# Designed miniproteins, single chains, continued (3), part 84

Each design is a single chain, and the fold is of that chain. pLDDT is the mean over its residues in the fold that is shown.

## One batch from the design tools (miniprotein)

Design m10917
Fold by ESMFold2-Fast:
Structure m10917 (fold): chain A 90 residues (1-90)
Amino acid sequence: MAKEEEEKKKILEEIKKRISELKEKIASLKEEDPMRDVLLLELYGLELIEKDIKENPKITVQEVKDKLKNLEDGKKAAEERAKKAKEEKE
């Protein structure tokens, strides 16, 4: 139990750090950059996972990891679309 709560805290700290990095990256991008949508997707997904960890005491480390993996898979798909859009826009 204590080990799982400690792991959740570590994941939460990593999520908070990544959210801060994403906010800075989004602020540095032009509004027309298709990568901005990819970063926004990751940002909103991470904020939802952070909220789930804070508001749901029944959430397991495994469930959090599964949510993070699903977000990463969705991000990769969005990145491929953004790269194609950027290449076409030149």
Scores: mean pLDDT 78

Design m10918
Fold by ESMFold2-Fast:
Structure m10918 (fold): chain A 98 residues (1-98)
Amino acid sequence: MREEARRMFELVARTAEEAVEALEKGDIEEAQLLLSSAAIAAAVLVAVLREKDPELAERARRVLDLLHEAIAAAEAGDIEKAIELARRAAELARELAA
């Protein structure tokens, strides 16, 4: 793993974990901002890795898709689903950082 990509996956994981904490506390607006921030970072990873490491780019795409689903669930008021999806995104990002 490139050190730069690893640090970005670590950032995505931490930001998604912070979003989970915000959702659990009922701070939906903060959680939405954190999820959006994590999704932007994941999208950058997909773009950067697409040509150099297509397999890792596909894994980064799965993190991005989970974050988009978490955002949609939070917007719909399905907080339990948003938490589950955000946790899955954080776990996958942690695995990709290793």
Scores: mean pLDDT 87

Design m10919
Fold by ESMFold2-Fast:
Structure m10919 (fold): chain A 109 residues (1-109)
Amino acid sequence: SVAEELRNLAEEFKKATTLEQIRELGRRMAEVAAKLPEKPLQPPSAGTVGGGRRLTKETLDALLEHSRGSVPQLAEALAAIAEGMADYAEGKSDVGLPTPEAIRAALAA
């Protein structure tokens, strides 16, 4: 259910056209992300990408503040984060968040 909620939020982010919509979806995503396990299903080789990688309200607030005022670019970045967290929740990924470089690239585009 957590992964399904995160994938639904990713789709809603892709449809967001206002900063207010993104802010509300971000708050919901942080609430759902708080349910993610600290030690998800990790392969033995995941030594550099451990559990505990999750999106918090503080992280979302920082992303919103760092936005260049581009709602579509911020929406795409947050949708990617939600999809990554869903994969993490399903044990398909060792990390719940894109790299800081990937987030920066999405916000710069």
Scores: mean pLDDT 61

Design m10920
Fold by ESMFold2-Fast:
Structure m10920 (fold): chain A 96 residues (1-96)
Amino acid sequence: MEEIEKEAKEMIKRLDDILATARSLHEQALKAREEGNEEEVRKLMFDIGALELAVAVYLVTSKKLVERYPDNKSLKEAQKKAEEALDEVQRLADEV
């Protein structure tokens, strides 16, 4: 159980880090677009897409862990965070 709590907390932390990075990349892409730097926009959009894939992996992993440990609140919080993170990163990727 202690190992599972550690895993859940690590997933939540990594999802927070991914969201912070995605938001930063999105702001950079908007600025590059305003400046007419199409090459930089494409590069930043590709980087956001890579983060979307990373979040999708965490979502699948958290869902499988919740199925295995259905009473674990931290794993359910990690799954919910992964679902919310996927929605946000996908929106950021689609907007620029």
Scores: mean pLDDT 86

Design m10921
Fold by ESMFold2-Fast:
Structure m10921 (fold): chain A 90 residues (1-90)
Amino acid sequence: SSKIKEIEKEMSSIDPNDKEKLIEYKKKLYREQVREQLKKEGIEDTPLSQEYIDLQTEIKMLEEVYKKPVPPEKLKRLEELKRKLEEQRK
């Protein structure tokens, strides 16, 4: 993806000590990766897909960046959103 490559290029120019900016760009990168995965699965860009993208990005940030456990309510909501998106694809 040209957009993912653009984000990665911008990240390479960030000061390694600028933790706040690195976290911001990690969030942008994960959000775009999730969005592209949904596009590959044939899921349309809707408010529902945007909610899924935002929630999945938050979960990835908790697991990969903050190294914190994911709250069970977020996992339940993600599963519900994924089910609704799969139903829309049919």
Scores: mean pLDDT 84

Design m10922
Fold by ESMFold2-Fast:
Structure m10922 (fold): chain A 114 residues (1-114)
Amino acid sequence: ELEKLGIDDPLALFDRAIQAAREGKVEEAKKYLDEALKKMKGFGQYNGKFSPLVLARLAEVYALLGEKEKAEKILNFIKSFRNEKGEVYEYLDDPDKVSKEATEAFKRAEEALK
């Protein structure tokens, strides 16, 4: 089904889930979230690196779907990978590099939890 849409990137799937959730299309948002989670399962096992952007986008989707506890758990994990200015690291193992996109996604997830 997703091969008919040409979508298999987890970040693109999270963007689709966010759009569907904001439009009130809960079942469509859950479908994109489920596929994104399937794509994420391989990331840490094979390369040992996780992008905080991927985690912040996941937290934003959960917050928009009303899954507050799941969103808060992910955001609390990301909080340990922020600098003094509140900017989110690009990679969990590289504090010298920050991601504007991850920082903005983190802020949107926090706003969606209010």
Scores: mean pLDDT 74

Design m10923
Fold by ESMFold2-Fast:
Structure m10923 (fold): chain A 102 residues (1-102)
Amino acid sequence: SVKEKLAEISTASEEDLEALAAIIEEKESKYPDNFVVQFYESLDEEKKKKFREILRAVVDKDKEKLEELLKEIEKEDPALYLQILELAKKLGLKFLIEVAEK
C-alpha cells in the first residue's frame, strides 16, 4: 500500500502517514486538522496536482522525475518549493531532501 511504502521512507507519525496516503490516493483525510492536510487544502488546484506528483515520485523512488519536478517548482514558485522542503524535513522524507540538495 502507499501508506506502507511511506512508512519505509519516512519518520512520519501514523497520523501523518494516513494524511500523506490520502493526498496521494485523492481520498478524504481522516485527519482534516493535520498540518499536511491543511497545507495541501491551502493550495490551488494546479499546485495540489504538482504536490501530488512530487509525493508519488517520492513513493516510487523515482529520482529523475522527482529532481525534474523539484527544479520546476523552485523556478516557478520558490516560496512553495521552500514550504515543501520544510514539510519534508518535518515528515523525515529523506529521499526528497537528498534529491533537492544534489
Scores: mean pLDDT 85

Design m10924
Fold by ESMFold2-Fast:
Structure m10924 (fold): chain A 87 residues (1-87)
Amino acid sequence: SLKEKLLKVADEALKLAEQIDPNLASRVRSLKDEMEKSDDLLKQAQLAYRAATLVLNEAKRQGNDELVKQAEKLRKEVSEILKEILS
C-alpha cells in the first residue's frame, strides 16, 4: 500500500538521521509518529517529505555528499508517491 511505502521512507529517513545527529533523529521520529496516527495519505506524504527534507538539509550543512544523495533519493520517492495520490 502507499501508506506502507511512506512509512518505509520515514523509517529510512530516521536511520539516516540517527547517523547524523540525535536531535535530528528526535525530530524525524516525531514526524513518523504523527504519520502513524494519521489516516490521511496526503498528510502522511507531506510529513514523510518534511522528514526527508530535514535529513537532506542537515546532511548538506555537514558536507556529507553520500547522505545528501540518500536523502534526495527519499524525497524523490515521496514525490512519486504524491503523484500517485493526486492522480
Scores: mean pLDDT 86

Design m10925
Fold by ESMFold2-Fast:
Formats: C-alpha cells, sequence, structure tokens
Structure m10925 (fold): chain A 69 residues (1-69)
C-alpha cells in the first residue's frame, strides 16, 4: 500500500499545479477516504490534460466504485 513518502510526494506534485487540490488530497489521505482521494486524482488528471470534469460525473464514478466495493 501507499507509504508516507509516496503520499508526501503526490501531495507536493499536485501542489505545483493546484494547491487547493493538494490540500484535498492530504485530507483524504489523512482520513483514509480512498474514494475522496480518487476524486481528487481525477480532478488533477483532468486539470493537467486541460479537460473539464463535472461534479455530477465525479459523483457517478464514486457511486460506481462504492457499489463494487
Amino acid sequence: MMTEEAKQAAIEEIAKVDPALAEELREGLENEDWLGVLVVLERYAAKVEGREVSDAELAEKVAALRAQA
């Protein structure tokens, strides 16, 4: 599973692009909210790729992942 060093590295890299997303990632990792972490990573990927992702689309993805758990 993810080490503390890997978590810190991920937060630092995301903070270079979007400090607010980095804070959300840190909170998700601190609370072991893996669905929240996945949502933050999806937003980060969309931002880096220059594409838009709606809150509704993210909520649907989270619901699908939760149903498969």
Scores: mean pLDDT 73

Design m10926
Fold by ESMFold2-Fast:
Structure m10926 (fold): chain A 82 residues (1-82)
Amino acid sequence: SDAEVAKKLEEELRRLKEEAEAAIKSGDVEKLKAVAERARELAKRAREAADKLNRKEAGTAGHLAEGAEGLAQKLELEADSL
Protein backbone atom coordinates (compact mmCIF):
# COMPACT_ATOMS: atom_id res chain seq x y z
CA SER A 1 0.00 0.00 0.00
CA ASP A 2 1.00 3.66 -0.40
CA ALA A 3 1.08 4.02 3.41
CA GLU A 4 3.49 1.05 3.66
CA VAL A 5 5.83 2.64 1.08
CA ALA A 6 5.85 5.93 3.03
CA LYS A 7 6.41 4.06 6.33
CA LYS A 8 9.38 2.13 4.91
CA LEU A 9 10.98 5.35 3.63
CA GLU A 10 10.46 6.94 7.08
CA GLU A 11 12.05 3.92 8.80
CA GLU A 12 15.02 4.02 6.39
CA LEU A 13 15.57 7.74 7.07
CA ARG A 14 15.40 7.14 10.85
CA ARG A 15 18.02 4.37 10.53
CA LEU A 16 20.25 6.60 8.35
CA LYS A 17 20.05 9.37 10.98
CA GLU A 18 21.28 6.88 13.62
CA GLU A 19 24.14 5.73 11.34
CA ALA A 20 24.96 9.39 10.59
CA GLU A 21 25.26 10.17 14.32
CA ALA A 22 27.65 7.21 14.73
CA ALA A 23 29.70 8.32 11.69
CA ILE A 24 29.98 11.90 13.02
CA LYS A 25 31.11 10.55 16.42
CA SER A 26 33.74 8.32 14.74
CA GLY A 27 35.22 11.18 12.64
CA ASP A 28 35.66 8.70 9.77
CA VAL A 29 35.50 10.67 6.50
CA GLU A 30 34.79 7.55 4.42
CA LYS A 31 31.87 6.54 6.69
CA LEU A 32 30.47 10.09 6.55
CA LYS A 33 30.64 10.06 2.73
CA ALA A 34 29.08 6.57 2.52
CA VAL A 35 26.12 7.56 4.73
CA ALA A 36 25.73 10.83 2.77
CA GLU A 37 25.59 8.86 -0.51
CA ARG A 38 22.93 6.53 0.94
CA ALA A 39 20.94 9.57 2.13
CA ARG A 40 21.11 11.02 -1.42
CA GLU A 41 19.88 7.68 -2.80
CA LEU A 42 17.00 7.59 -0.27
CA ALA A 43 16.07 11.18 -1.25
CA LYS A 44 15.93 10.15 -4.93
CA ARG A 45 13.74 7.13 -4.12
CA ALA A 46 11.45 9.26 -1.92
CA ARG A 47 11.00 11.84 -4.72
CA GLU A 48 10.24 9.04 -7.21
CA ALA A 49 7.70 7.65 -4.72
CA ALA A 50 6.12 11.12 -4.31
CA ASP A 51 5.40 11.13 -8.08
CA LYS A 52 3.61 7.74 -7.89
CA LEU A 53 1.84 7.75 -4.50
CA ASN A 54 -1.61 9.16 -3.67
CA ARG A 55 -1.86 12.83 -2.58
CA LYS A 56 -1.43 12.32 1.21
CA GLU A 57 1.45 9.82 1.04
CA ALA A 58 3.08 11.82 -1.78
CA GLY A 59 3.33 14.76 0.66
CA THR A 60 4.95 12.51 3.28
CA ALA A 61 7.41 11.13 0.69
CA GLY A 62 8.30 14.69 -0.37
CA HIS A 63 9.03 15.68 3.24
CA LEU A 64 11.16 12.53 3.67
CA ALA A 65 13.11 13.43 0.50
CA GLU A 66 13.83 16.91 1.93
CA GLY A 67 14.91 15.33 5.24
CA ALA A 68 17.26 12.91 3.48
CA GLU A 69 18.73 15.73 1.32
CA GLY A 70 19.33 17.80 4.47
CA LEU A 71 21.03 14.85 6.17
CA ALA A 72 23.29 14.32 3.13
CA GLN A 73 24.28 18.03 3.10
CA LYS A 74 25.06 17.96 6.85
CA LEU A 75 27.27 14.86 6.46
CA GLU A 76 29.04 16.28 3.38
CA LEU A 77 29.86 19.47 5.33
CA GLU A 78 31.06 17.40 8.32
CA ALA A 79 33.35 15.34 6.05
CA ASP A 80 34.72 18.53 4.42
CA SER A 81 35.54 19.92 7.91
CA LEU A 82 37.81 16.92 8.70
Scores: mean pLDDT 84

Design m10927
Fold by ESMFold2-Fast:
Structure m10927 (fold): chain A 91 residues (1-91)
Amino acid sequence: MKKVTIELDGSKELSEEEKKKIFEKLSEAVRNGEEVEIKISKEPTAFDYELLTLLYAHRGDDEKAIEYAKKALTLRGEATEEEVEKEVEKA
């Protein structure tokens, strides 16, 4: 049994490619049945909560998965307000 530790650094904005790589590592570790520990930053981002959602969903802890999914969506909702405003201006 190998333990995989994923450390989330909320102080730096991650690129989409970096986010994808982290998601792939987490998904592979969970698929292999490895013990995964996620160290969340002091200032968690939407991406941090999305990783926690994926981890708990794979564990079958639906209650925690839903909780973290709501947190991720709330933070993403703040970012999507600018995109919604752009769509309204185009209409």
Scores: mean pLDDT 68

Design m10928
Fold by ESMFold2-Fast:
Structure m10928 (fold): chain A 90 residues (1-90)
Amino acid sequence: SAKKEALEALYKAEEEFVEASKEPVHVLLDPSASAEEIEEAIRTIEEAAKKLLAAAEATGDEELVKLVKEGIERHVQPYIELGRERLAAL
């Protein structure tokens, strides 16, 4: 069914998000990272989070969408904010 296919796509998107986030998180925690590397890391993790949210929305499950949004706010947004703070200090 379309719902089963959407859920399977969401599980795959979650795995892809974890993999895509590894290098950006490493850059955002690296004190020697350049401004250009930080900007690219922010962009990459934001794009990955957007894809994950889109996959959740495709399920049509409002509670699942809320869970994914909360996960992004709690686990992703702090890294983006750290990167933005580092850029502002340059």
Scores: mean pLDDT 86

Design m10929
Fold by ESMFold2-Fast:
Structure m10929 (fold): chain A 76 residues (1-76)
Amino acid sequence: KIEEIKKKLEEAKSNLEKARTDLVRDQAEYERVKADPNASLEREIAARIRLVGSQFLVDLYEKKAKELEEELKKAE
């Protein structure tokens, strides 16, 4: 039981690190697009959508990791 929670927590933390990497990438792209006076409206919208999506995934995995950490503490 405890080992299963530890494994799920490790997976959630791994997914969170990937999501954080994606967020950094998408933040950098959004800033580049905003700084480019020749950027199309479509490109700005696409960059914004990606940034919002990456932030949402980070929030989801942070919540999941926190829930699993709390479950692990209760199982101890």
Scores: mean pLDDT 83

Design m10930
Fold by ESMFold2-Fast:
Structure m10930 (fold): chain A 72 residues (1-72)
Amino acid sequence: DEEVEEVARLLRELARLLAEHWSDPEARRRAIEEARKKVLEIARKFSDSDEEAEERMRELLAKAAERLAAEE
């Protein structure tokens, strides 16, 4: 699904940013917060409530993680 691919791409970019800013905990924290915000925005597009959005976010993260693990 396109949304799972988008989340997987966001996770790859997050990993790159965390490596790039390994010595800057504030930059790393901001990168994590921004990634979480983007994933939640994607989840909200496919949810009728905040509770469903949170569940959908967990599903998207799990599927994206499985996709990234399969690439190793």
Scores: mean pLDDT 79

Design m10931
Fold by ESMFold2-Fast:
Structure m10931 (fold): chain A 71 residues (1-71)
Amino acid sequence: SLEEQLAEVEARVAAATDDFEKASAYLGLGIVYERLGRPEEAARWFEKAAELLPDSPIGKFARAQAERLRA
């Protein structure tokens, strides 16, 4: 379920030990919140992922997703 996916990603955020793990988990939160029909929350998590690793492929993807949800 989406609730189980949310709990799994939240656990991943709590377990993250470096910026890559943290950004990956924030990206996961953005994806799950979008699937839950919560685009404002999704955009915030995508922005956090992009802010953490702005020049990485994961950060660039997250930035594009945040911009899409705010357009």
Scores: mean pLDDT 85

Design m10932
Fold by ESMFold2-Fast:
Structure m10932 (fold): chain A 70 residues (1-70)
Amino acid sequence: MEERVQRARELLEPIIDEIERYAKEKGLSDEAVTLALMTATLLLIQGYSPEEARREALRVLDKAAEEEGL
């Protein structure tokens, strides 16, 4: 568990930057950002690639934008 958490932390840093940048660009809520970050973190802990984790996080943000009428 701890080893997987550390791997997730190291791989999550560049993903966090991209998620925050994308959310700022689209004017998304802090709740949408939190959900995207949780999604990326869980996927990385489960052993998914950073590329897949990033892709799913961005999909979560796109869905949130749709629901927020953006």
Scores: mean pLDDT 78

Design m10933
Fold by ESMFold2-Fast:
Structure m10933 (fold): chain A 68 residues (1-68)
Amino acid sequence: VDEILKKLEEIAEKTKNPEEKENLLAVIRVAREKKMNKEQVKQLVYDLALSTKNEEVKKELEEIIEEV
């Protein structure tokens, strides 16, 4: 879980889009607050990848899902 959340933080720091950054930070916050397991966090990342309009962010999120 920590590895996925760290990668999400890195994407959030690199993104220039305030809305995408807020969405990434919201997922990290919810995952930590609710103590989500790896499978639950992967599902949130998958949902973000489906909803994002930014192709670069989508590809980075898909890579996280594949790596873990």
Scores: mean pLDDT 77

Design m10934
Fold by ESMFold2-Fast:
Structure m10934 (fold): chain A 85 residues (1-85)
Amino acid sequence: REKLEEAARRLREGAEGAARETAEKITELSGIDREEALKLAREAIRGEKTEEFLELAKKAGPEAEEMAELLKDLAEKYRELEEKL
C-alpha cells in the first residue's frame, strides 16, 4: 500500500510537471494565456474537460498536441492507480 501511495504521488507530480510544460508550449505556439492553458491542463489531469484541452493543444500545433496526449495517458494511469488505494 505504501509503495502504491508513493507511486501515485510520483505520477501526480509528473502529471503536474507535464501540465506546466504543455501549458507553456501552448502559450508559446498560440499566444493563449498561460494561466488558462494550465488550468485546462490540470482539469484534464482530473479527467475533466479532456476533449477541450486536447483540442486547444491541437490548435496550438503538433508538438503541443503530442504533449497533451502524453499528459492524458499519464493522467489516466495516475487515476487508475489512485482507485486501487
Scores: mean pLDDT 80

Design m10935
Fold by ESMFold2-Fast:
Structure m10935 (fold): chain A 79 residues (1-79)
Amino acid sequence: MTQSLLDTLDSLIGYLSRVPGMEEAVEALQQAKRLIEQRDYAGAIEALRRAAELVRPVDPATAATLDALARDLERLLEA
């Protein structure tokens, strides 16, 4: 479960690193990845939400994917 999420984050970091102006979004995703590895899911959700807001004006589809990942982590906190 967590490995698949980390692999998805690595793919998104790779993609966004090629997009000019997305440096803050990349940093937020790297922070989210570290927080997931530390099992700080609440912090990871906040980092994913921040990344989604930064990405939304440029790529709404990727922002929606980040929002979906945050919801998946919220389910892990509640289940």
Scores: mean pLDDT 82

Design m10936
Fold by ESMFold2-Fast:
Structure m10936 (fold): chain A 63 residues (1-63)
Amino acid sequence: AEEAAQKAVEGGEKGDTLSAGQGAREMIRQGGADNRGAMLVATYGASGDKEGAQRGAEEALRG
């Protein structure tokens, strides 16, 4: 879970929507349905919203 969260944060921070989405997907898979931040990273990352992806990644790490 922590490694997936790190990948999501790093992807979002760099504007790498692919890495952010992959990290978020792994977090959801490992942590289950309650990873709201991971869903935000995936959604905003797929839309190309770098700021939204970064905020979602930070929320995912905080829980």
Scores: mean pLDDT 64

Design m10937
Fold by ESMFold2-Fast:
Structure m10937 (fold): chain A 110 residues (1-110)
Amino acid sequence: AEPEVLETKTEEKDGLKTVTQVWRDPAGNLRKTVTTLDEDGNVVSVETYDAQGNLITRLEFDANGVLTRRERYDAQGNLIEREEFENGVLTRREVYDANGNLVRKEEGPL
């Protein structure tokens, strides 16, 4: 199943470019993705929201467009997982419970 892009909007303000896409996931749920680009066109962050406007996933990138961090959130807005990357390699994973307590931590090349 492929995601269906329904709408794309591009805005430029104060040297930052924001690309907002409204799309339908393979299960038929509406999603909104906000991609922020710097003045050189490098992706800085990608945030995905559910149909209610709750943040689901946040991705952060370095100045070369390499993924540095991925965060996942539950439906209540609690952080459930954080992953950190060095040179595109997963080096740390942290899992949190619904109360924000660290439950599991993994380190090293994963």
Scores: mean pLDDT 83

Design m10938
Fold by ESMFold2-Fast:
Structure m10938 (fold): chain A 60 residues (1-60)
Amino acid sequence: SLPPLVELSESERIARSNKLLEDYQAGKITPSAALAEAERIGDTATQNAIRILEERRARG
């Protein structure tokens, strides 16, 4: 099944992406939840950034 889409303007999407990254870096949200939110807002760049950061943490 397809995930639900969030209908956002471009400025709202940018604002949500920025907040999502801030919350993720602050530890307010789990990596899996952050990835799910990035997918809902259609932000592939933020998904890739989170995965790269998690890979770096796993490697030291």
Scores: mean pLDDT 76

Design m10939
Fold by ESMFold2-Fast:
Structure m10939 (fold): chain A 79 residues (1-79)
Amino acid sequence: YLVVGSIGELTDFALSQPSLSPLEKVALELLMRRTGQVVSPRELAREVAERLGVSFSTASRAVSRLLAKLQAAGLVRPA
């Protein structure tokens, strides 16, 4: 996925989504550091799992949900 949203746009998205899980919030923070870069969902899920001490499967589901929301908002694109 290519992160096309700016840090400001991703921050505004976070503020507009009060129901984001802690996993989705961590994934979003990691994406903010990678604006303009290509990010693998697998690598993002691995980093979230390591940071929060959760299983890869749990992190992967959260990352998939977040990326779907961000793609709908036009903030990420498949690359």
Scores: mean pLDDT 79

Design m10940
Fold by ESMFold2-Fast:
Structure m10940 (fold): chain A 76 residues (1-76)
Amino acid sequence: GMEALLEAQRKYATSGLSSLTDEEQAAAEPAAEKVEEMRKNREELNPEEKELLEELERKEEELEKILAEQRKKLAA
């Protein structure tokens, strides 16, 4: 379920789309769409769904921070 979505998103963010198999890429696409729907309807989510969305967003922020640090070091 949601854990598979988080794993697919993390792998996609870290390794890029070309690092995913066709099955993993196909799984990541609908997973990303579902996350966007959850963000749009945040106030309508139950507490468990809100926690899952916050966990995903926290992991996305961590990945963006890592990528920003890597870009900063590579650009130096």
Scores: mean pLDDT 64

Design m10941
Fold by ESMFold2-Fast:
Structure m10941 (fold): chain A 88 residues (1-88)
Amino acid sequence: SAMRERERELLRRLEEAARNQDEERVIELLAEFLGVPVEELRELVRAAERVGEGDESPELAEKTRRLEALLEPLVEAMREAREERARR
């Protein structure tokens, strides 16, 4: 379907942006794939970075959990795309 083809194209572009270390493009493509506003995703990523730097705020921990939950479907989709490529 057109939607499935669009998903595969977005994942391909996301992998390319990640290889090129284009952080802004990665965030934009992730937001499009997840169907969330870019600014919302940017806020969640910033919260996760602050937790990684040792900020033990419960609010930042909650935002980090939300980011992890949002990324679970993407990780699964990327795994399926890699397996599909390996079969061809």
Scores: mean pLDDT 74

Design m10942
Fold by ESMFold2-Fast:
Structure m10942 (fold): chain A 64 residues (1-64)
Amino acid sequence: SVGTLVRLIENAHDGPLDGSLTGVTDPAVRAAIRAFQATHGLPVDGVAGPETVAALQALYDANT
């Protein structure tokens, strides 16, 4: 859900987005990333790559 994704963004903001997000293997977090990718027309791979991280950062900035 978007709420789960917002929490992921908030938690990731306290650490390095490039390191912490790319190392995530938790199924719930990966499912949230996949849902975000599907909603925003990104490749649905469950990996927070540079384009996914940029989109997540934009969503975080919009909710700050």
Scores: mean pLDDT 61

Design m10943
Fold by ESMFold2-Fast:
Structure m10943 (fold): chain A 100 residues (1-100)
Amino acid sequence: SLIDVILEMELLSPEDALKLGKTIFENFPDDEEARLLAFGYFLLAAGFSDEASKLLIGIAMGFEEAKEKLEELLKKDPELAELYELFKKDPEAAVKKLLG
């Protein structure tokens, strides 16, 4: 539910967010919705709280809303767009770049 997503964003440590994102991606690598969810948790782990919040709330409201929020984020931040493209090709490299 939306409440569960909000509570996770408030209560998840960066390490727990990273673990959750990796777990989702590793178990559902070909699922577009699961990939967006994993990317949202990776953003949360890296301290992109506003971007993560918009994407994760979007997913909780439905996959089409999540895609619209992702497009808005990628249009506003070219570096985030490059990170998302890298994430689709090589998620480990994207996570390393995102976290430093």
Scores: mean pLDDT 76

Design m10944
Fold by ESMFold2-Fast:
Structure m10944 (fold): chain A 65 residues (1-65)
Amino acid sequence: MSKLSEEEKKAIKLLREAGAEESVEREGDTTIITLTAVVGDTKYTVTLYIKDGEIVDGEVKKEKA
């Protein structure tokens, strides 16, 4: 089960399409993906915790750059 909404999942896809910078870390069986992109004047930072191919936790931050 993921704590991310469908809206947050769509935002992640859009950020990747916008050329987001992607960082990947592994912690045992969990993969931590951090996506960062600036769209307009807003900086988006998305952190995803993935286990067994499922998003088990995550957060989306919107910051004015």
Scores: mean pLDDT 72

Design m10945
Fold by ESMFold2-Fast:
Structure m10945 (fold): chain A 82 residues (1-82)
Amino acid sequence: LSPAQQLEAELGLLRIQVAVERLIAEKTEDPAVLEESIARLEEVRARLAELRAEATDPAVRAELAAEIERVEAEIERIREKL
């Protein structure tokens, strides 16, 4: 895979992880489960930040920054249930 295709594949997997965490959080009001979901989303955010730090293309950095904002918004939505 080209570097661009590798990034696209990793972003796809990270987006799937965010969707899975959202579905888990929607099924429960259990604070322990919600806190675990937040922790896993924080790991996704950390990985996106690493990818952004490694990116040299300003357009790619901007796209990754937007993905980080989406993950942060999801974490905040889950925190509203706590």
Scores: mean pLDDT 86

Design m10946
Fold by ESMFold2-Fast:
Structure m10946 (fold): chain A 67 residues (1-67)
Amino acid sequence: GPGAEAARKAAEGAARAGSGAAASTMGYQLFKNADTPEMKEAGLRGAEAGQAGDWKAGAEYARLAGE
């Protein structure tokens, strides 16, 4: 849906930004706009990783859910 497309584009931006804060924010946006339970779970895990400062893991979770 439109939410999933927006989350996918934003996940690409978070990956390019290389910041835990960006990855955390994008994981949370994916969680809120998720079309499936699997996508919602990936968003939560991405937000948690980003919040812990692991921006690379956070960005990857968001990217995988957006593909």
Scores: mean pLDDT 67

Design m10947
Fold by ESMFold2-Fast:
Structure m10947 (fold): chain A 74 residues (1-74)
Amino acid sequence: SMRERMLERRLEVVRELRAQGRRGHATLVGVAADDMIRDPSVSEEEFLELLEALLAAESEEQLIAIIRDWAKRR
């Protein structure tokens, strides 16, 4: 289901960030992902694209910028 796919991708991204020692970012990503999963205006496609962007971010500054930008649009 949509919910199961979103939860699986969230777990993968959070796990990868924690494995990299980026515990603070893993927490921020987890909270943002939980908010997205609970927001009926957010599509599965938008959710997966955001998580992919967060995982692909090369720096701490980029991760924070992506999360802030999404929060402002909500």
Scores: mean pLDDT 78

Design m10948
Fold by ESMFold2-Fast:
Structure m10948 (fold): chain A 91 residues (1-91)
Amino acid sequence: MLEVDESLSKEEVIKRIEELQKRFDELAERLRKLSGPLSPEDLKKLAEADKAMAKLMEEWKKQSTPELSKRAQALETLVELLEERIKEVEK
């Protein structure tokens, strides 16, 4: 566990989560393009996710910094795993 993340301000942690989430979405889209076109169901879920993210961001503003930092670390790990998988598929 990185103590630096626990000492970050709430606003900084929220920005980090937003950046990681954007990165995750970009990598997920790239992986789907390599696997073929998105299904109509996936496209609908993407549109609904945009609205859900707005609500989650408002909730995250109310959460404590340690809880947000823990979520940021989990999301960072997922981004790293996606980047590795894309490298393997692009071979």
Scores: mean pLDDT 65

Design m10949
Fold by ESMFold2-Fast:
Structure m10949 (fold): chain A 97 residues (1-97)
Amino acid sequence: GEMTVRFLIGAFIQDLQQYVDDPARSAQQKELARKVIDIARQSERDRLSMQEVKDKIVQLVEQFLKDNPQASAEDRAFAHAIIDTMDELVQRAEELE
């Protein structure tokens, strides 16, 4: 249901905000996290499905990796973790429908 998608996206935004607020995180990780949060917040306004949110976030993360070929292994691991989390959120949303 719509409420389940909003709840899952809200929790995801909260987790990413912790990365933005962490002084130990790289500038690239913080920039990526902020951009992902912006897409997630826009998805609430546009009432997107979890699959549509995943598609937009995956596209953003893939573009980030292309634009930042010198990104550290830690920055790349963070980017892949976002994609993996989106896969998990899609599965959770489907199981709760």
Scores: mean pLDDT 85

Design m10950
Fold by ESMFold2-Fast:
Structure m10950 (fold): chain A 101 residues (1-101)
Amino acid sequence: SIASKIEELRKISAELMSSSDSDLRQMGMAIHLLANTVETQIKQNVPSQSQVKALQEQRKKIEDLVDLIISRTKDEELKKKMKEIRDQVLKLVDDLISEFS
């Protein structure tokens, strides 16, 4: 369901935002903004096509942020964690896009 996918995004965001690592907190904030955007658009009865467009734009922002963090860090554990977070979040976003399509 849409609600369960938003809940999962909020859980991931909260865990990342509690991190001592500034890059993980930045990623957490991006996911938090994505979840808030989806909930707000649902509450405002925004047309499904507009919700899909917003999700596609947020998806690209998440990918670009992960690529930026990975490109500038030499910490192999951080790179691995960022890739795992990316794959998990993008799957949830793609599932949400499918629900609205």
Scores: mean pLDDT 85

